# Designed miniproteins, single chains, continued (5): the designs that were tried, part 35

Each design is a single chain, and the fold is of that chain. pLDDT is the mean over its residues in the fold that is shown.

## One batch from the design tools (miniprotein)

Design m17186
Fold by ESMFold2-Fast:
Structure m17186 (fold): chain A 77 residues (1-77)
Amino acid sequence: EKEKIAKLVEEGLEVILKGGAKVSTEDQGRALTEFGKGAAEGLEAAIKAVEEIAKRYPVLQPAAEEAKKLLKEAEEL
């Protein structure tokens, strides 16, 4: 259901936000913008955006992996 998918995407965003507290405000803003663009295009694009964030900001890699798990759960619904 769309409601469950939206909730998992929101949880993924929260994980990125919590990880972003360890990076500069500018880098956090860029990471959030990339995720937002991906999420607007769909789940597959959101997963790719999370992977790109992990590549650019290695400190966010654990948060990106958790967000990716949530997005994959949404894709299975």
Scores: mean pLDDT 68

Design m17187
Fold by ESMFold2-Fast:
Structure m17187 (fold): chain A 71 residues (1-71)
Amino acid sequence: MSAEDFAKVQQAVALVRAAGELLARRGPTPEAIAEARRLIDQAKALLAGTADAEKLIAELDKALEELLRSG
């Protein structure tokens, strides 16, 4: 993995963590869910530029599904 790809992965992880913390603090309100989805979309956009994008995006989708309890 290049240093640039590593930096993108670290930023994506930070965005996913922020989304999880937001939902933990505010609960699963429509506004909090919408904001969390925006953070996750930003993380996916960062990961789309990496060599392991497909695998990393799949793990992110799985984490989002668990976070939202399949909805």
Scores: mean pLDDT 75

Design m17188
Fold by ESMFold2-Fast:
Structure m17188 (fold): chain A 100 residues (1-100)
Amino acid sequence: TKEMLEKIIEKAEKAYEEIKKTASPEDQKILDELFKEFKEKLEEIRESDLSYEEAVEKVLELILKFSDKSYELKNEKGQELAEKFREIAGEVVEERLKKE
């Protein structure tokens, strides 16, 4: 359902905002640019005519991709964001298994 996609998006946004609050201004700028790209790709998935299952799969792929990108920043806040994205990806997989 669209409700599950919204919950996944909300979790990702919350994780980003919590990390950003404790980041330096320089790290905030880098995180803002990364998360802007993430949001743009999320909106493409949300606006698509994909089935629920296809949309969840693409969101999962996107979260994992941005976890890797966050880790590649090689700073503490990038690593924290990468770990939060991995946690969210795990929750998405668990929710799919519960409904299948």
Scores: mean pLDDT 77

Design m17189
Fold by ESMFold2-Fast:
Structure m17189 (fold): chain A 97 residues (1-97)
Amino acid sequence: VAKKILEAAEELRNAQSVDERKEALKKLAEASSQAKTPEAQKYSKKVLDLYKEILKLDEQLKENADDPVKVMSLSAQLSSLESEAIKAGKEAAKAEE
């Protein structure tokens, strides 16, 4: 499980397109849901919660595509949440060791 979480987190970090980010994020959420230790499950839950927030933010970004101020604000929030998801995923993988 740890290896799959790390691979998905790396894919999310290296994603260059919206589709690549969505696929990597989905893989990270799926891999994290397979966590077996109580400590890893705690971080896994954080990844899943962040995944849901990122999906909502992606939809808001699409809805506000014509508003450059909102696009900048939402993009910054999205980047921050993706960074937190990667960090939480790495912690889950470390706890699975």
Scores: mean pLDDT 77

Design m17190
Fold by ESMFold2-Fast:
Structure m17190 (fold): chain A 94 residues (1-94)
Amino acid sequence: AARSLEELEKAVAEAAKKYKKIALIVGESDEESIELAKRVAEEHGAELVILPVETTEEALKKAKEAKEQGVEVAVVANEAFKKAAEEAGLKVVG
């Protein structure tokens, strides 16, 4: 299920307090979640790596690539992507 914007804001803020580089796994058309996450990450001085996806399979692929690039934590804009992020070895916040 898609997260509320309030839940997403809280998750990004929590991740940004502990991590300087955060992956956002988000639906490709979910521009509102992308804009919110960018603003919150910037306010906390964290780098946001945006991973736009259409499927859970694409989410897993992009999450694995982010892990290889040194990303340790992910925030998911849709709960459907949580398992993919965890299977890629990322810690999921929120």
Scores: mean pLDDT 84

Design m17191
Fold by ESMFold2-Fast:
Structure m17191 (fold): chain A 78 residues (1-78)
Amino acid sequence: TALTGEAVARAVERGREAGLSGEAIGEAARLVAAALHSPEQGEVARERLRARAAAASPEQAKEYERALAIAEEVLAAV
């Protein structure tokens, strides 16, 4: 939907402004799209992002935590 596309674009823009990697930006965008598609898909995406953060280096984990925060802020504004 147009709303999903707009929210995803906002997550991408905010991730770029925050200096996140393309991978972290991609995770934020996927979470936003999944959550707007269904609450169930949103939870699957959150769990996947948390699992990636847990398996990542401390530097990458910090990026994934920022990506999650950006995605949640975008979703709260919808």
Scores: mean pLDDT 84

Design m17192
Fold by ESMFold2-Fast:
Formats: C-alpha cells, sequence, structure tokens
Structure m17192 (fold): chain A 77 residues (1-77)
C-alpha cells in the first residue's frame, strides 16, 4: 500500500541520516565502516521482507524500527 511504501521510505531516510552522523562523529574508522555496513544490510532485508508480511504486521514492525533508529540517533548525537 501507499502508506506502507511511505513508512519504508522514512525508514530508508533514517538509515541515511544515521550513516551521515556516524561518519561525522567516528570518521573513516573500522567501527564506522562496520556500523554503516550493518545499517545497509538492515535496509536491504527490510526492503525484501517487509512487503511479504501482512500489512498490519509490516506497519507495526516499521514503526518499531523507526523508533529504534530515533533512539540510536539520540545516543550518537
Amino acid sequence: SAELEKLLEEFEKKIDELKELIREKYGDSEFAKQVIAHLEQLRAYAKKEIPKLPEDEAKKILELALKQLEELKKYIE
């Protein structure tokens, strides 16, 4: 659905924001590279798996994921 697509887009944008913050704070360190790789893997799996779920379940999972990314951003800043 359009709503699910919007939530997935928001999730991808949050990942991009976190990648930028991590690079700004930790530079080109091994830690930064590993965390960024993990975020990209998470993005890829979400894009593949979320559309396969019942819509209500997919929305709940994306909302929870967005909240977790927001918390992570708060700790990094």
Scores: mean pLDDT 85

Design m17193
Fold by ESMFold2-Fast:
Structure m17193 (fold): chain A 72 residues (1-72)
Amino acid sequence: MSGSEQVLRILRLLRDAGERGLSVSEIAKRLGISQSTASRLLRILEDAGLVEKRDGRYRLTDTGVRLLDREE
């Protein structure tokens, strides 16, 4: 699976989770990837401003929502 496909899956998953967000382990489990892979992808997405970390959980930003809406 390409990096772009994994990115879209993470953004979609976080959109569905809404305000409560998801932990790295929850994201990894739902996507069937390792926690190290999920953590690495989430760091890239956070640096890009597409996700934010709050209280140990990741959430989609408004910028992330706009990007996902454009790609769908």
Scores: mean pLDDT 80

Design m17194
Fold by ESMFold2-Fast:
Structure m17194 (fold): chain A 97 residues (1-97)
Amino acid sequence: DKELIEKIMEEAAKEVKEKYKGGTPKQQEATEKAIEIMKELAKKSYEDLPLAFVQKMMELLGEGSYNPENRELYEMAVNILREIYNIAMERLKKAKA
């Protein structure tokens, strides 16, 4: 169910955004980058999500490698993306059980 995936991912992203709303400007920027990636992942089927997630994490880590001055930002974005993804996948697993 595409609508279920999109809803659960949006709810997980909102929860994590609330957690980091009082953070530094770099934490806010990292959170927004992670949320944009989650919007792209929400377009995938449940079966394709794990591979798509790994690919997006590798792309984000590559950006940190290409721009060493922004490494901290991209590493934070990877950690936030993983946090949103884990929350969303746990809920999707329960909803599809």
Scores: mean pLDDT 81

Design m17195
Fold by ESMFold2-Fast:
Structure m17195 (fold): chain A 117 residues (1-117)
Amino acid sequence: SLRERVERLLEEGRELAEALTDPVMKALALEHLELLRRALEETGEDDVRTLQELESLALAVIYALETYQPSTDLKKMLETQLKGLEAAAEELRETNPLVARTLEEMAKVIRRTLEEL
């Protein structure tokens, strides 16, 4: 099922995040994956649109983890991700409030991380 696929992606993401040596990226990724897991718990089996949005977000986290290199400009990367998350949350606010709220919480994690850099 699509839910089972999202669950597997979140577990894959956790394993990738746990393997990171960068404590900032590890903490950020684990918090994002936990927020997505909580959104998944609130999502019904018949809510295909929300499950597809969560699949896309889980894949985006995995992609960020797979493409992260020690030479990555972390601040620039996080500023770009923050703008994307805030724009997506605004767009989805009326049509998918659960995903919009999840994106807003993910954006808050990035803002906090940027303040600690």
Scores: mean pLDDT 88

Design m17196
Fold by ESMFold2-Fast:
Structure m17196 (fold): chain A 58 residues (1-58)
Amino acid sequence: DLDKEIKALEEQIKKLKEGDRPFKDEGFGDVEAYSAIGILKAAISFLEELKRRREKAA
């Protein structure tokens, strides 16, 4: 379910914005969090486009 995947990615962005730092011991800091937020936003846009295309094809 693409809606559930999108929701999960939005929740990860929220946690990163609130200061969550997974892999902190492996060098995951604020710069990596900014990059991760950008990647997650791009992934959400891709999944939303994929959802639109599937609905159009069906």
Scores: mean pLDDT 75

Design m17197
Fold by ESMFold2-Fast:
Structure m17197 (fold): chain A 79 residues (1-79)
Amino acid sequence: MEEKLKSLSPLEKQILGLLYSRGAMTEEEIAKALNISRSTVRKALDRLEELGLVERVQEGDKILYRLTPEAKELIKKLK
């Protein structure tokens, strides 16, 4: 299970840490917080969703990204 975190890129780890500390965020909010392009964030988020570490939630006209329960438990084990 720690193996999933070890296989992640530095950017993917930064996004997980950001969502852990700040909660659900839009793609734009993540891009602004990390000072990177939205396309780079989207690629990383797609990878994290594929791994089951991030999930996408629609709130009206906004798409929010949040940690799955599995991802929260994995991050807790790193602290």
Scores: mean pLDDT 79

Design m17198
Fold by ESMFold2-Fast:
Structure m17198 (fold): chain A 107 residues (1-107)
Amino acid sequence: SEEILREIGLSARTLGDKYFEQGRYREAAGYYSAAGSFLPDEEVPDLMQKRGEALLRLGDYQAAIRDYQGVLSIDPNNRRSLQNLGRAYRHLGDDQSAQRYFQLAEA
């Protein structure tokens, strides 16, 4: 049942949000990943952005970059994803990429 799968996905997203608010970023990222397995494609960019934020907080900068690049493939002007890409690249010591993404976020 598509409705049951959607309910499972929404419950996983809600648990992800709860764990994120508790500072439990690894569990939050896991639940956002689980939600993406059950929710329709139109929900995926929001989940990638939420998981990317959890991964950024956890220090998994490469995984966060992949999620934010995924968001930008659908919404190229997503300011939050551009800002967080800048932050992730800065943490990796890639100042050139960081500056580029911060500049794009201000445009």
Scores: mean pLDDT 90

Design m17199
Fold by ESMFold2-Fast:
Parts: structure tokens; sequence; C-alpha cells
Structure m17199 (fold): chain A 102 residues (1-102)
């Protein structure tokens, strides 16, 4: 089902980041956001946001600032769909921090 597809997309994103494939990372991130928006499971959506933010931080450490900003913005958009406002706010602030560090 969709939640399994989100989990697989997280693994694909993580692998592309490890490979240093910036374009593949951006494509994997967009796919992860699209699949995550189809899920009704907030825990799975949070896992996707966490994965996008972790990938963005790794891109920053690699000097890929524009790609890191892009992933942080995707993470922020997805985080805003979460039902728990405290969790959503914390993730949005993390995304803003990445954008400011880039």
Amino acid sequence: GIDAEVQQAIKELQEKVKQGDVEGTLEAAEKLKELSLKSKNDAIKKQAVDALLDAAEKLLKQGNNEAAIHLARLAKELALTLKNPTVSTGLVLRAIGIELDA
C-alpha cells in the first residue's frame, strides 16, 4: 500500500544522498513528498519529513546549498500537513534553520 511505497521512497532518497547523486536526490525527494501526501498516516508522513530534513542537512555538509534549500522547502510543505501542531512547528523550524544555514 501507499505507506510501504513511502518507506521504499525514503530508502531510495537515502541511497541517492550516499551516492552523491544530487539530481537523483532531488527527484527522489519530489517523489517522496508526492507519495507522502497520499498517505493518511501522520506517523509515516513524519518519517518522510525527517528523511527529507536529514537529506537536506547532508547536502549542506557536502556544499550543495541550493539542493539543501529545495529539500528543506519540500519538508516544510509536508510538515504543514501534519495534524499535531507541536510536531509540525518543530519540523518547520528545523527546515527554516537549514534554509538560513545554506
Scores: mean pLDDT 89

Design m17200
Fold by ESMFold2-Fast:
Formats: structure tokens, C-alpha cells, sequence
Structure m17200 (fold): chain A 93 residues (1-93)
């Protein structure tokens, strides 16, 4: 199923980005305000992933696709934020 493949891909990407975000949360050079923004983005991803899973298990493909599209957009936003932060920290060292 294309939908199942997309959900698996989003899940794998989410786990990878979460790992990188958690590494940044442990970096003492990162301002607390930016750590809080990352925590909020991670919380939103968790909520969207739950919504995808709930809709998919309920057999509501339309709701699952809508939630998945929102999750994919949130993943792209988190990836961009992580890259920006990582680049800035590399420039400081």
C-alpha cells in the first residue's frame, strides 16, 4: 500500500530528526529559547504521528492522508530548523 509506505517513511524520518534534535537539546551552546522551540516542534510531531496512526487504524484513509500530509510538512520544517541550528553551531567552532 502506498499509504502504508508513506507512513513508514515518515516514521523513519521522524525518528532520525528526533535523534538529531535531542543531540541539539544537550548542546550547552544552544539558547534555552531555541531548545524550547525544538521541544514544541517535537511535541507537535508526536501529536501528528498519533493522529496518523489513529486515523489509519480506524480505516479513515482520508483523515490518515490529511494527517500524514501535515506530518510531512512538520518534518520538513523541523529538518530545516535543525540544519540552520547545526550550521550556526559549526560556525561558532
Amino acid sequence: SELEARIRAATARGLELARRAYELLQDPRLPEEEKEELREMLARLSALAEAVGDAFRAGDEAAARAALAALERALAELERRIREVEERLREQE
Scores: mean pLDDT 90

Design m17201
Fold by ESMFold2-Fast:
Structure m17201 (fold): chain A 86 residues (1-86)
Amino acid sequence: TPEELLKEAKTLLENAKNFDEIYKAMVKAASVPFTPGATAQLAKEAIELINKAVEKAKEISDPEQVRIMEVDAKSMINFIKQLLGE
């Protein structure tokens, strides 16, 4: 379910120890709004989690990895906002 995917993404981000794990958490969060049964509220929470993943990457990852992730996060957030009619 979308709620289970969001919970999994949050758990992945909390336990993430490197860039690859943070990035996987972000990708899973970004999939939540496009899952059958997802609400606008879950989509907004997914955006918040994507932003938290970027902030965590800034703390533990190389600047080049952070730059790549910021570009991808912006694209993901834009698609979610388009889905929300924003």
Scores: mean pLDDT 84

Design m17202
Fold by ESMFold2-Fast:
Structure m17202 (fold): chain A 57 residues (1-57)
Amino acid sequence: SMLSDEEAARVLAGLRAAAESPSPTVRRVALHEAQRVLPLLPPKYQPELQALIAELE
């Protein structure tokens, strides 16, 4: 149930792009998706996603 390194990289790139959106709705969806995906990411990528979650809050 954990993502591979390739899947984690794609998810992080997509969430970063969504977080940079000028749309408050897109950023809110990105926040919820980031929170859902966090436990599925390999531990080495979790700090990067946690930082993104903090930026979106």
Scores: mean pLDDT 83

Design m17203
Fold by ESMFold2-Fast:
Structure m17203 (fold): chain A 96 residues (1-96)
Amino acid sequence: MEEAARLLAEAAALGLAAYEAAKKLGDKKTQEEAEKVLGRVEKLLSQLPKEKQMEVVREAYKRAPEIAAKLKTVEQAREAVKRAEELVREAERLLA
């Protein structure tokens, strides 16, 4: 549970950052992929206590702008989505 919360916070931050970067770069495919990852994060968050859900959301929104500033290309945004997907899969295994 503690590990799952940490993984979800990182995945959410990467997903939010990739979404913002893809939107700025005009890449709708990466934007849609980021939205799917964020949807999976939200679904898994529902399995956590309310207090941990709020902590994960707060941490993700705090980190996302810093990460987004470093995502200069579509390729970098896609890599961020892939990393977020990996973290989501790890969190799913921990919560199963």
Scores: mean pLDDT 87

Design m17204
Fold by ESMFold2-Fast:
Structure m17204 (fold): chain A 82 residues (1-82)
Amino acid sequence: MAENEEEARLLERIAEEMRRLGASEEVLELAERAAEARRAGDLEAAERYIKELAELASKDPREAEIVRTAIARVAEEVEAER
């Protein structure tokens, strides 16, 4: 339970940073669904949504940059909190 909640919170933070950076609504929807699936313990659904998000982002250089930047920023924030 705790692990799923922590991973879901990380996915939510990444989704929020992506929203702040101007990600498309489709990419944001997939990120939010991945977080919900992870919180519910549905690892297969969470992985499918993350894969779909990565595939969509890979087709648009702007989306790819937003996703990569959001992940990097959240990772740096998590490290600074330790």
Scores: mean pLDDT 81

Design m17205
Fold by ESMFold2-Fast:
Structure m17205 (fold): chain A 80 residues (1-80)
Amino acid sequence: TLEELLKEAKKKVNEIIEEVKKNPNIKPSEFKKKLDEYLDIINEIDVKMLSESKEKQEEARKEIKEMDEKLAKVVKELEE
């Protein structure tokens, strides 16, 4: 379901954040693999949203935006 995919995406974001926190010298290739896994889940969410109500789509987009913002902060920290 859309809700299950959103939960999996949130788990992936938290996993990425924790791994970067534990290993600030994480290799770019390893980080990219984890980001690609997250993007695969987001692509599945995008497809699922096409069959959902506008209200559910708006809620999902809001949650995705929050996840993207958390990942953007991590990316910025890695570039410093």
Scores: mean pLDDT 79

Design m17206
Fold by ESMFold2-Fast:
Structure m17206 (fold): chain A 78 residues (1-78)
Amino acid sequence: MKKKQLEAEILLALAQMQVNIARKNIEKGIYTEEDLKLAERAIELAKEAIKLSTDPGTIEAAEEVIREAKKIKEEIEK
């Protein structure tokens, strides 16, 4: 359990970083197709974190990353 939880936390941290980068680029009005890829990758990393974790806090944080990444995709795909 401890090794999978650590992997989940690392994946979640990477997903959060990617979402934060994409969101800042949107706020600055400099977003590109690369930010769409960051959002897509964040969704995949967060989904993997959910699969590896049994910790409610990690799962909730990963679900929040997925929600934010989906909003970013919708904003870019307009």
Scores: mean pLDDT 83

Design m17207
Fold by ESMFold2-Fast:
Structure m17207 (fold): chain A 119 residues (1-119)
Amino acid sequence: MFEEFRRELEELRRRLEAEVPEALDPERVRRRAELLEVDMLTILVGKEEAQREVIERIRAELEALDPAEQLQLTAALVEALRRAEETVRAVEEALRRIEEARKSEEKREELLEEIARLR
C-alpha cells in the first residue's frame, strides 16, 4: 500500500514535470509540504483505516485538479513524505537513546546498591 502510493506519486510527478514544467513553484511546494506532513506521518505510522482514508482523499484531490495544480500538490506530497520519513527516523533514534539511558541508569542503580552492600 504505502510503497505503491509512493511510486504512484513519483511517477505522476515525472509525467507532470514533462507536461507543465513551468507550473512548479518551489516556495508553494515547500509551504504545502509543511501542511501535508501530518497526513504523511499518518500514512507512515497510522492505523490501516486512517492510512486508507488519507490515501483515498489525496487521490480524489489529485483527480479533481488540472495538470499544473496536480504537479504542485504531487511535488508537495513527495517533499512532505520525505520530511515525515526524517521525523520517524529521528523519533526512532530518540527512543533508542532513551533505552540506552535506561540501561545505563539500571546499571548505575545496581552498582550503587552493590557498593552500599560492601560498605
Scores: mean pLDDT 78

Design m17208
Fold by ESMFold2-Fast:
Structure m17208 (fold): chain A 94 residues (1-94)
Amino acid sequence: ELKKKNEEFKKIVADAYQYLLKEGWKVNENNPNGPISATIYVPNAFYAKYKLNRPKLAEYYLSKVGPLPKSLMDLGDPSLTPEEIIEKIENFKL
């Protein structure tokens, strides 16, 4: 059931987001040199690059989210705004 899997995936991402906020991270912009922004939805090397000072946190995030479906892998595009990343996840469906 793709719909159920997508909802479960979104919950995992939301939990990871809450965990990052608890650790003092800010989700306010797509900043390559700063704290995590809305790129929290993209568990790839590009996202991990922004968190070089907290490797355990990046590892935790990746362990919760896992690999994204190919249709969501484009979320790793650094040209996307935080709002566009969220919209792509919300609109993901078969």
Scores: mean pLDDT 45

Design m17209
Fold by ESMFold2-Fast:
Structure m17209 (fold): chain A 89 residues (1-89)
Amino acid sequence: AATVVTTITVRGVRHGERLLITGVVQAAGEAHVAETEAVAENPPEDGTFEGRAEVRVPDAAAITAAGAFARSVDTGEDLVGEVTVEVRA
């Protein structure tokens, strides 16, 4: 078993904005999904926010793809951002 840490960095987020961060990992032909709710507290003036979701997979060797998505709960908008992925054994 492994934990895949998916991080998405988005911009334009406001103080108190509620975000749904979704991590998705494909392993052994299955999609493994984790969702985390976050609230932006005191973001910088550009609204930069870093959201993380940890996805647990049974077999790290079977991982074929990983990604993350961010959505504003308050506006209903999907947020575009840069994604980084870290696999932890």
Scores: mean pLDDT 83

Design m17210
Fold by ESMFold2-Fast:
Parts: sequence; C-alpha cells; structure tokens
Structure m17210 (fold): chain A 90 residues (1-90)
Amino acid sequence: NAAELYREAAEKFEQAAIAAKNGDMDTAYRLAKEGAELVAQALDEEGKPSEGAARYTAIVLRVIGLMLEKDYDSLAKDLEAFAEEARAKA
C-alpha cells in the first residue's frame, strides 16, 4: 500500500541524512536513490505514475547536484525534508 511505501521512503531518507552528516556520500546517495524509488512507487499506487517519475528525477538530480558542489550540509537538510514529506504521507 502507498502509506507503507511512504514510511519505507522516510526511513531511507532519514538514514541517507545520517550518512551525509557522517561524510559517507556513497551510502547517502544509495539510500537517497532507494527512498526516491519508493516515493515513485507510492505515487504509482496512488494513480500518479508521471508525478512519481518526475519526483524521482527531481530528488536524484538535487542529491547529485549538492554532491557535485560538496554542499553536504544542504544535502543533509534536503534529505531530512524529503523524509518529513514522506513521513507526512505515511
């Protein structure tokens, strides 16, 4: 169900934010991508596959952009915000 997918996405983004704060960028990226995939799946279950694809792309590009800029504080904050958004929908 979509609520369970949003809960799992929130957990992934929370873990990604912790990894980002610890400087573990490989783990942060992997977990953020997993969270984004779960959000896209939840939106597909809600009948919004195009919105899910757009949201996945937006999250992944934002994470990559901040990693390229080495703005790890903003990365952690954005991952925490993604977690809060997903948690609110669970």
Scores: mean pLDDT 89

Design m17211
Fold by ESMFold2-Fast:
Structure m17211 (fold): chain A 82 residues (1-82)
Amino acid sequence: KEELIAALKEAMDAIAAGDVDGVRQNTERAIELFEQLGDEETARLVRKIGDLAVEAIETGDEFLRGVAMVALATLRKALESE
């Protein structure tokens, strides 16, 4: 749980920094952790969010960046609120 929350936070920090490699690394870690928990649906969602974040950074699309950030923040909050 803590490792998963940390991976989501690191992914959000990478989005804010415009760090494409950091987004890919940390979303991949979160995907692996969700898959280990048997949560394939959330793993697929994180992959889509990561793809959107990378596109937002590469294109400079602030709307997509905001969408990706809110989605990751929502997942992190849900994990913290058990």
Scores: mean pLDDT 82

Design m17212
Fold by ESMFold2-Fast:
Structure m17212 (fold): chain A 68 residues (1-68)
Amino acid sequence: SEEIRRLALEALTLAAEGGDSRETRALFERVAELSGLSGDLLTRYGVRAVLGGDPEELAEEIARLAEE
């Protein structure tokens, strides 16, 4: 869904920029609630963003997984 993609993009962008870990966690928790995806999976996506992954591409992957 667009809401899941938007929230994931916000969380991944904050992670990539070294933003507030509490805000990043809250956004990923909201993504987990809306999608049913595990917090562990979303934490791994956050790590990928920190390591130079493109937040927009990672958010699209999360949105697609949410539809499975």
Scores: mean pLDDT 84

Design m17213
Fold by ESMFold2-Fast:
Structure m17213 (fold): chain A 91 residues (1-91)
Amino acid sequence: MKKAVVLGTEDELGREALEKIKELAEKYDEVRVGVTAREKAALRDEAAARYRALGYEVTLLEPVSKEEAEEYVEEVNKAVEEIVKKQEEAK
């Protein structure tokens, strides 16, 4: 089973993040997405280390403009919900 996780803060949810999540969903059996508040960015780095230890391929998101993050956050959340549903149906 191939497993991937995408980790970022609320300031890192842009178009590139959405495209990466969709790409991983096509190639991997399990995809997880973890988003933390910007003030808790250290928790993202700790989560990355834990997911790597569990055999996940970890993608860390890069900062985008506030405007881009606000534009894409809802679409990213919808993509994550659809991925979770698809993975639960495949069990």
Scores: mean pLDDT 75

Design m17214
Fold by ESMFold2-Fast:
Structure m17214 (fold): chain A 78 residues (1-78)
Amino acid sequence: SVEELVREMVELAREVARLQHEIRTSPDPEALQKRLEEAQKRLVEIARKLMDVATPEQRDRAFAEINRAAQEALAELA
């Protein structure tokens, strides 16, 4: 469902934010960089599925929620 895809993208957006923060502070960022790349690839695949099934209204609300979650995660880490 659209709601399931949005939930998964929100979780991935939060994971991306956390990994980006950890990479900046880590003495060994290589493993974290690979995890970040994998999370970003999953996010793209889910976004594609969302674009296939969501109405324009659902899409706009979904991306607003995903962006808000990413911004909140970054703010919590700062």
Scores: mean pLDDT 81

Design m17215
Fold by ESMFold2-Fast:
Structure m17215 (fold): chain A 57 residues (1-57)
Amino acid sequence: SQTSIIMQIRRLINQARDAGDDATAAQLQAYYDQARTITDIAQIQAILQQAQQIAAS
């Protein structure tokens, strides 16, 4: 669901902030804001994949 994906991105933001990686947290926040404005599940899933890639880097 959209809510589940948004919560996953929020978790990645919190993990980045806890690690002191403010730059990654800011990039993830941008994806979070985008995901909240989009209703197409496929597009939201694509944003989640990008967010996961950034968080893993």
Scores: mean pLDDT 82

Design m17216
Fold by ESMFold2-Fast:
Structure m17216 (fold): chain A 68 residues (1-68)
Amino acid sequence: SEAETAIAKALEAVRNGDFDAAEEYLEQARKADPEKGEILLRSFRAMRAAGVAPEDIAAGLEQLNAAL
């Protein structure tokens, strides 16, 4: 789906340390799936603000996506 494609691209951007691209892709995910995308975007922003390592942000977002 459009949301799944955007989430996959966001995860790849996070792993590459490109947090600005990750945010853009998560905003696309929120447009395609507002509930799931909002949760993922909020979680990403919180982890980014807390200085969590890129690999741990990606793992956390994958876990959330699987649970949603």
Scores: mean pLDDT 88

Design m17217
Fold by ESMFold2-Fast:
Parts: C-alpha cells; sequence; structure tokens
Structure m17217 (fold): chain A 73 residues (1-73)
C-alpha cells in the first residue's frame, strides 16, 4: 500500500541521514513525522532494528543512540 511504501521510504531516509551526515535531530524529526502518520513508536523501532542489521558496527551504534534519544523525547 502507499502508506507502507511511505513508511519504508521515510525510515530509509532517517537511517541515511544518521549514517551519512550524523544529523541526529533531522533523523528524530523524520521519526516523529512517521508517528503523525499513525505509525506506532514500537513499529518504527522494530523496523529500524531490522535495517540496522545491514549496517556496519559504527553505523549501528550511531543509529542506536538516535533511537534512545527518540524514545526519551
Amino acid sequence: SEKEELFELMLESAVNVVTKSGNEEAAIELLRLLEEYGFSTEEIKRRLEELAKKLTPEQQERLRKVIEKYEEE
């Protein structure tokens, strides 16, 4: 569905922002926007963990820190 396609594209964008630019604030903003579209925090986190499995250890650690900040705000 178009909603699922949007979800995948925005998650990929958030991961790319973190791994390529290190812009944690921009990535968190994208994740918050996904919540506004009706995706749960739990769904977002689960999919990010799946995407993280394909990243380097350094990129995985950076993404983990973003997820932690996202949960705290």
Scores: mean pLDDT 81

Design m17218
Fold by ESMFold2-Fast:
Order: structure tokens, then C-alpha cells, then sequence
Structure m17218 (fold): chain A 86 residues (1-86)
């Protein structure tokens, strides 16, 4: 678990906010992809679609945050998040 200090929060909050805004903008696409994956795997139920959607949303959140960290010059932090997804 990463430990947040007030200094770390102040530095990273704008990056987190930008990643969150980008994630919300992609919500319709993630829901469509979750349904497509559920149908392809014969798991086309509301419960399975929601479960897949939550997983896709988590993966996309990490990807978007890694992109924001890299753009801010925090390449090592971005690489650590990408390793979590690999």
C-alpha cells in the first residue's frame, strides 16, 4: 500500500484528478467493452457484465494515471503502475 503524505497528495492530486476525468469520459466505452467480453465468453448476465466492467475500469484507471505520471516527468512511478497491470 502506498503511503500518502500531505506533500505527496498536493503534488499528485492534479494528476489523479486528470486521470479520473479521463476515466469518466471513457465510461460508455468501458461498459460497451464489458458487454462484448461477457457475450464472447458466454457470461452475458447483468452480474457478470458489472464484474467485467469494474475490472476494466480499474485497469483503465491505472493506465490513465500512469500516462499522467509519465507526462509530469514521474516515469519511475508510471513504470511501477504499468508493472501492476502486466
Amino acid sequence: MFEWTPETEALLQPLVDEAQAALEKREPELKAEAKKIAEKNNQNTPENIEKIYKQLKLEEAYRLLAEQLERAGLADAAAMLREVLA
Scores: mean pLDDT 75

Design m17219
Fold by ESMFold2-Fast:
Structure m17219 (fold): chain A 105 residues (1-105)
Amino acid sequence: SMREELLAKLKEAAERARRLAREDPEGAVEEARKYAKEHFSEEEYEELKEQIKEEIRKAEPSLPEEVIEEIADLVVAAKGYEKEGKLIEAAYFVQLARELRERAL
């Protein structure tokens, strides 16, 4: 069924996110930044990123600024993919953001 296929792809995306957060977190953040540069104007990117950074600081004030910056870039990519209807790609970047947060706390 389509529901079972979607759940399988979501599980695969989550497993990939956990693996890359451990093995290549810098490369994962770079992938997110590259996507953002190709799909957002500079103004849209900066505005969205600053809004997300403020939300992260309010929720988790103990996180280092470098980690907040990286999580914000991953969330910007996730929102971009969500806007395009690419739920699997969006879920991948959301899970990466969660993994980076958990590792920094």
Scores: mean pLDDT 87

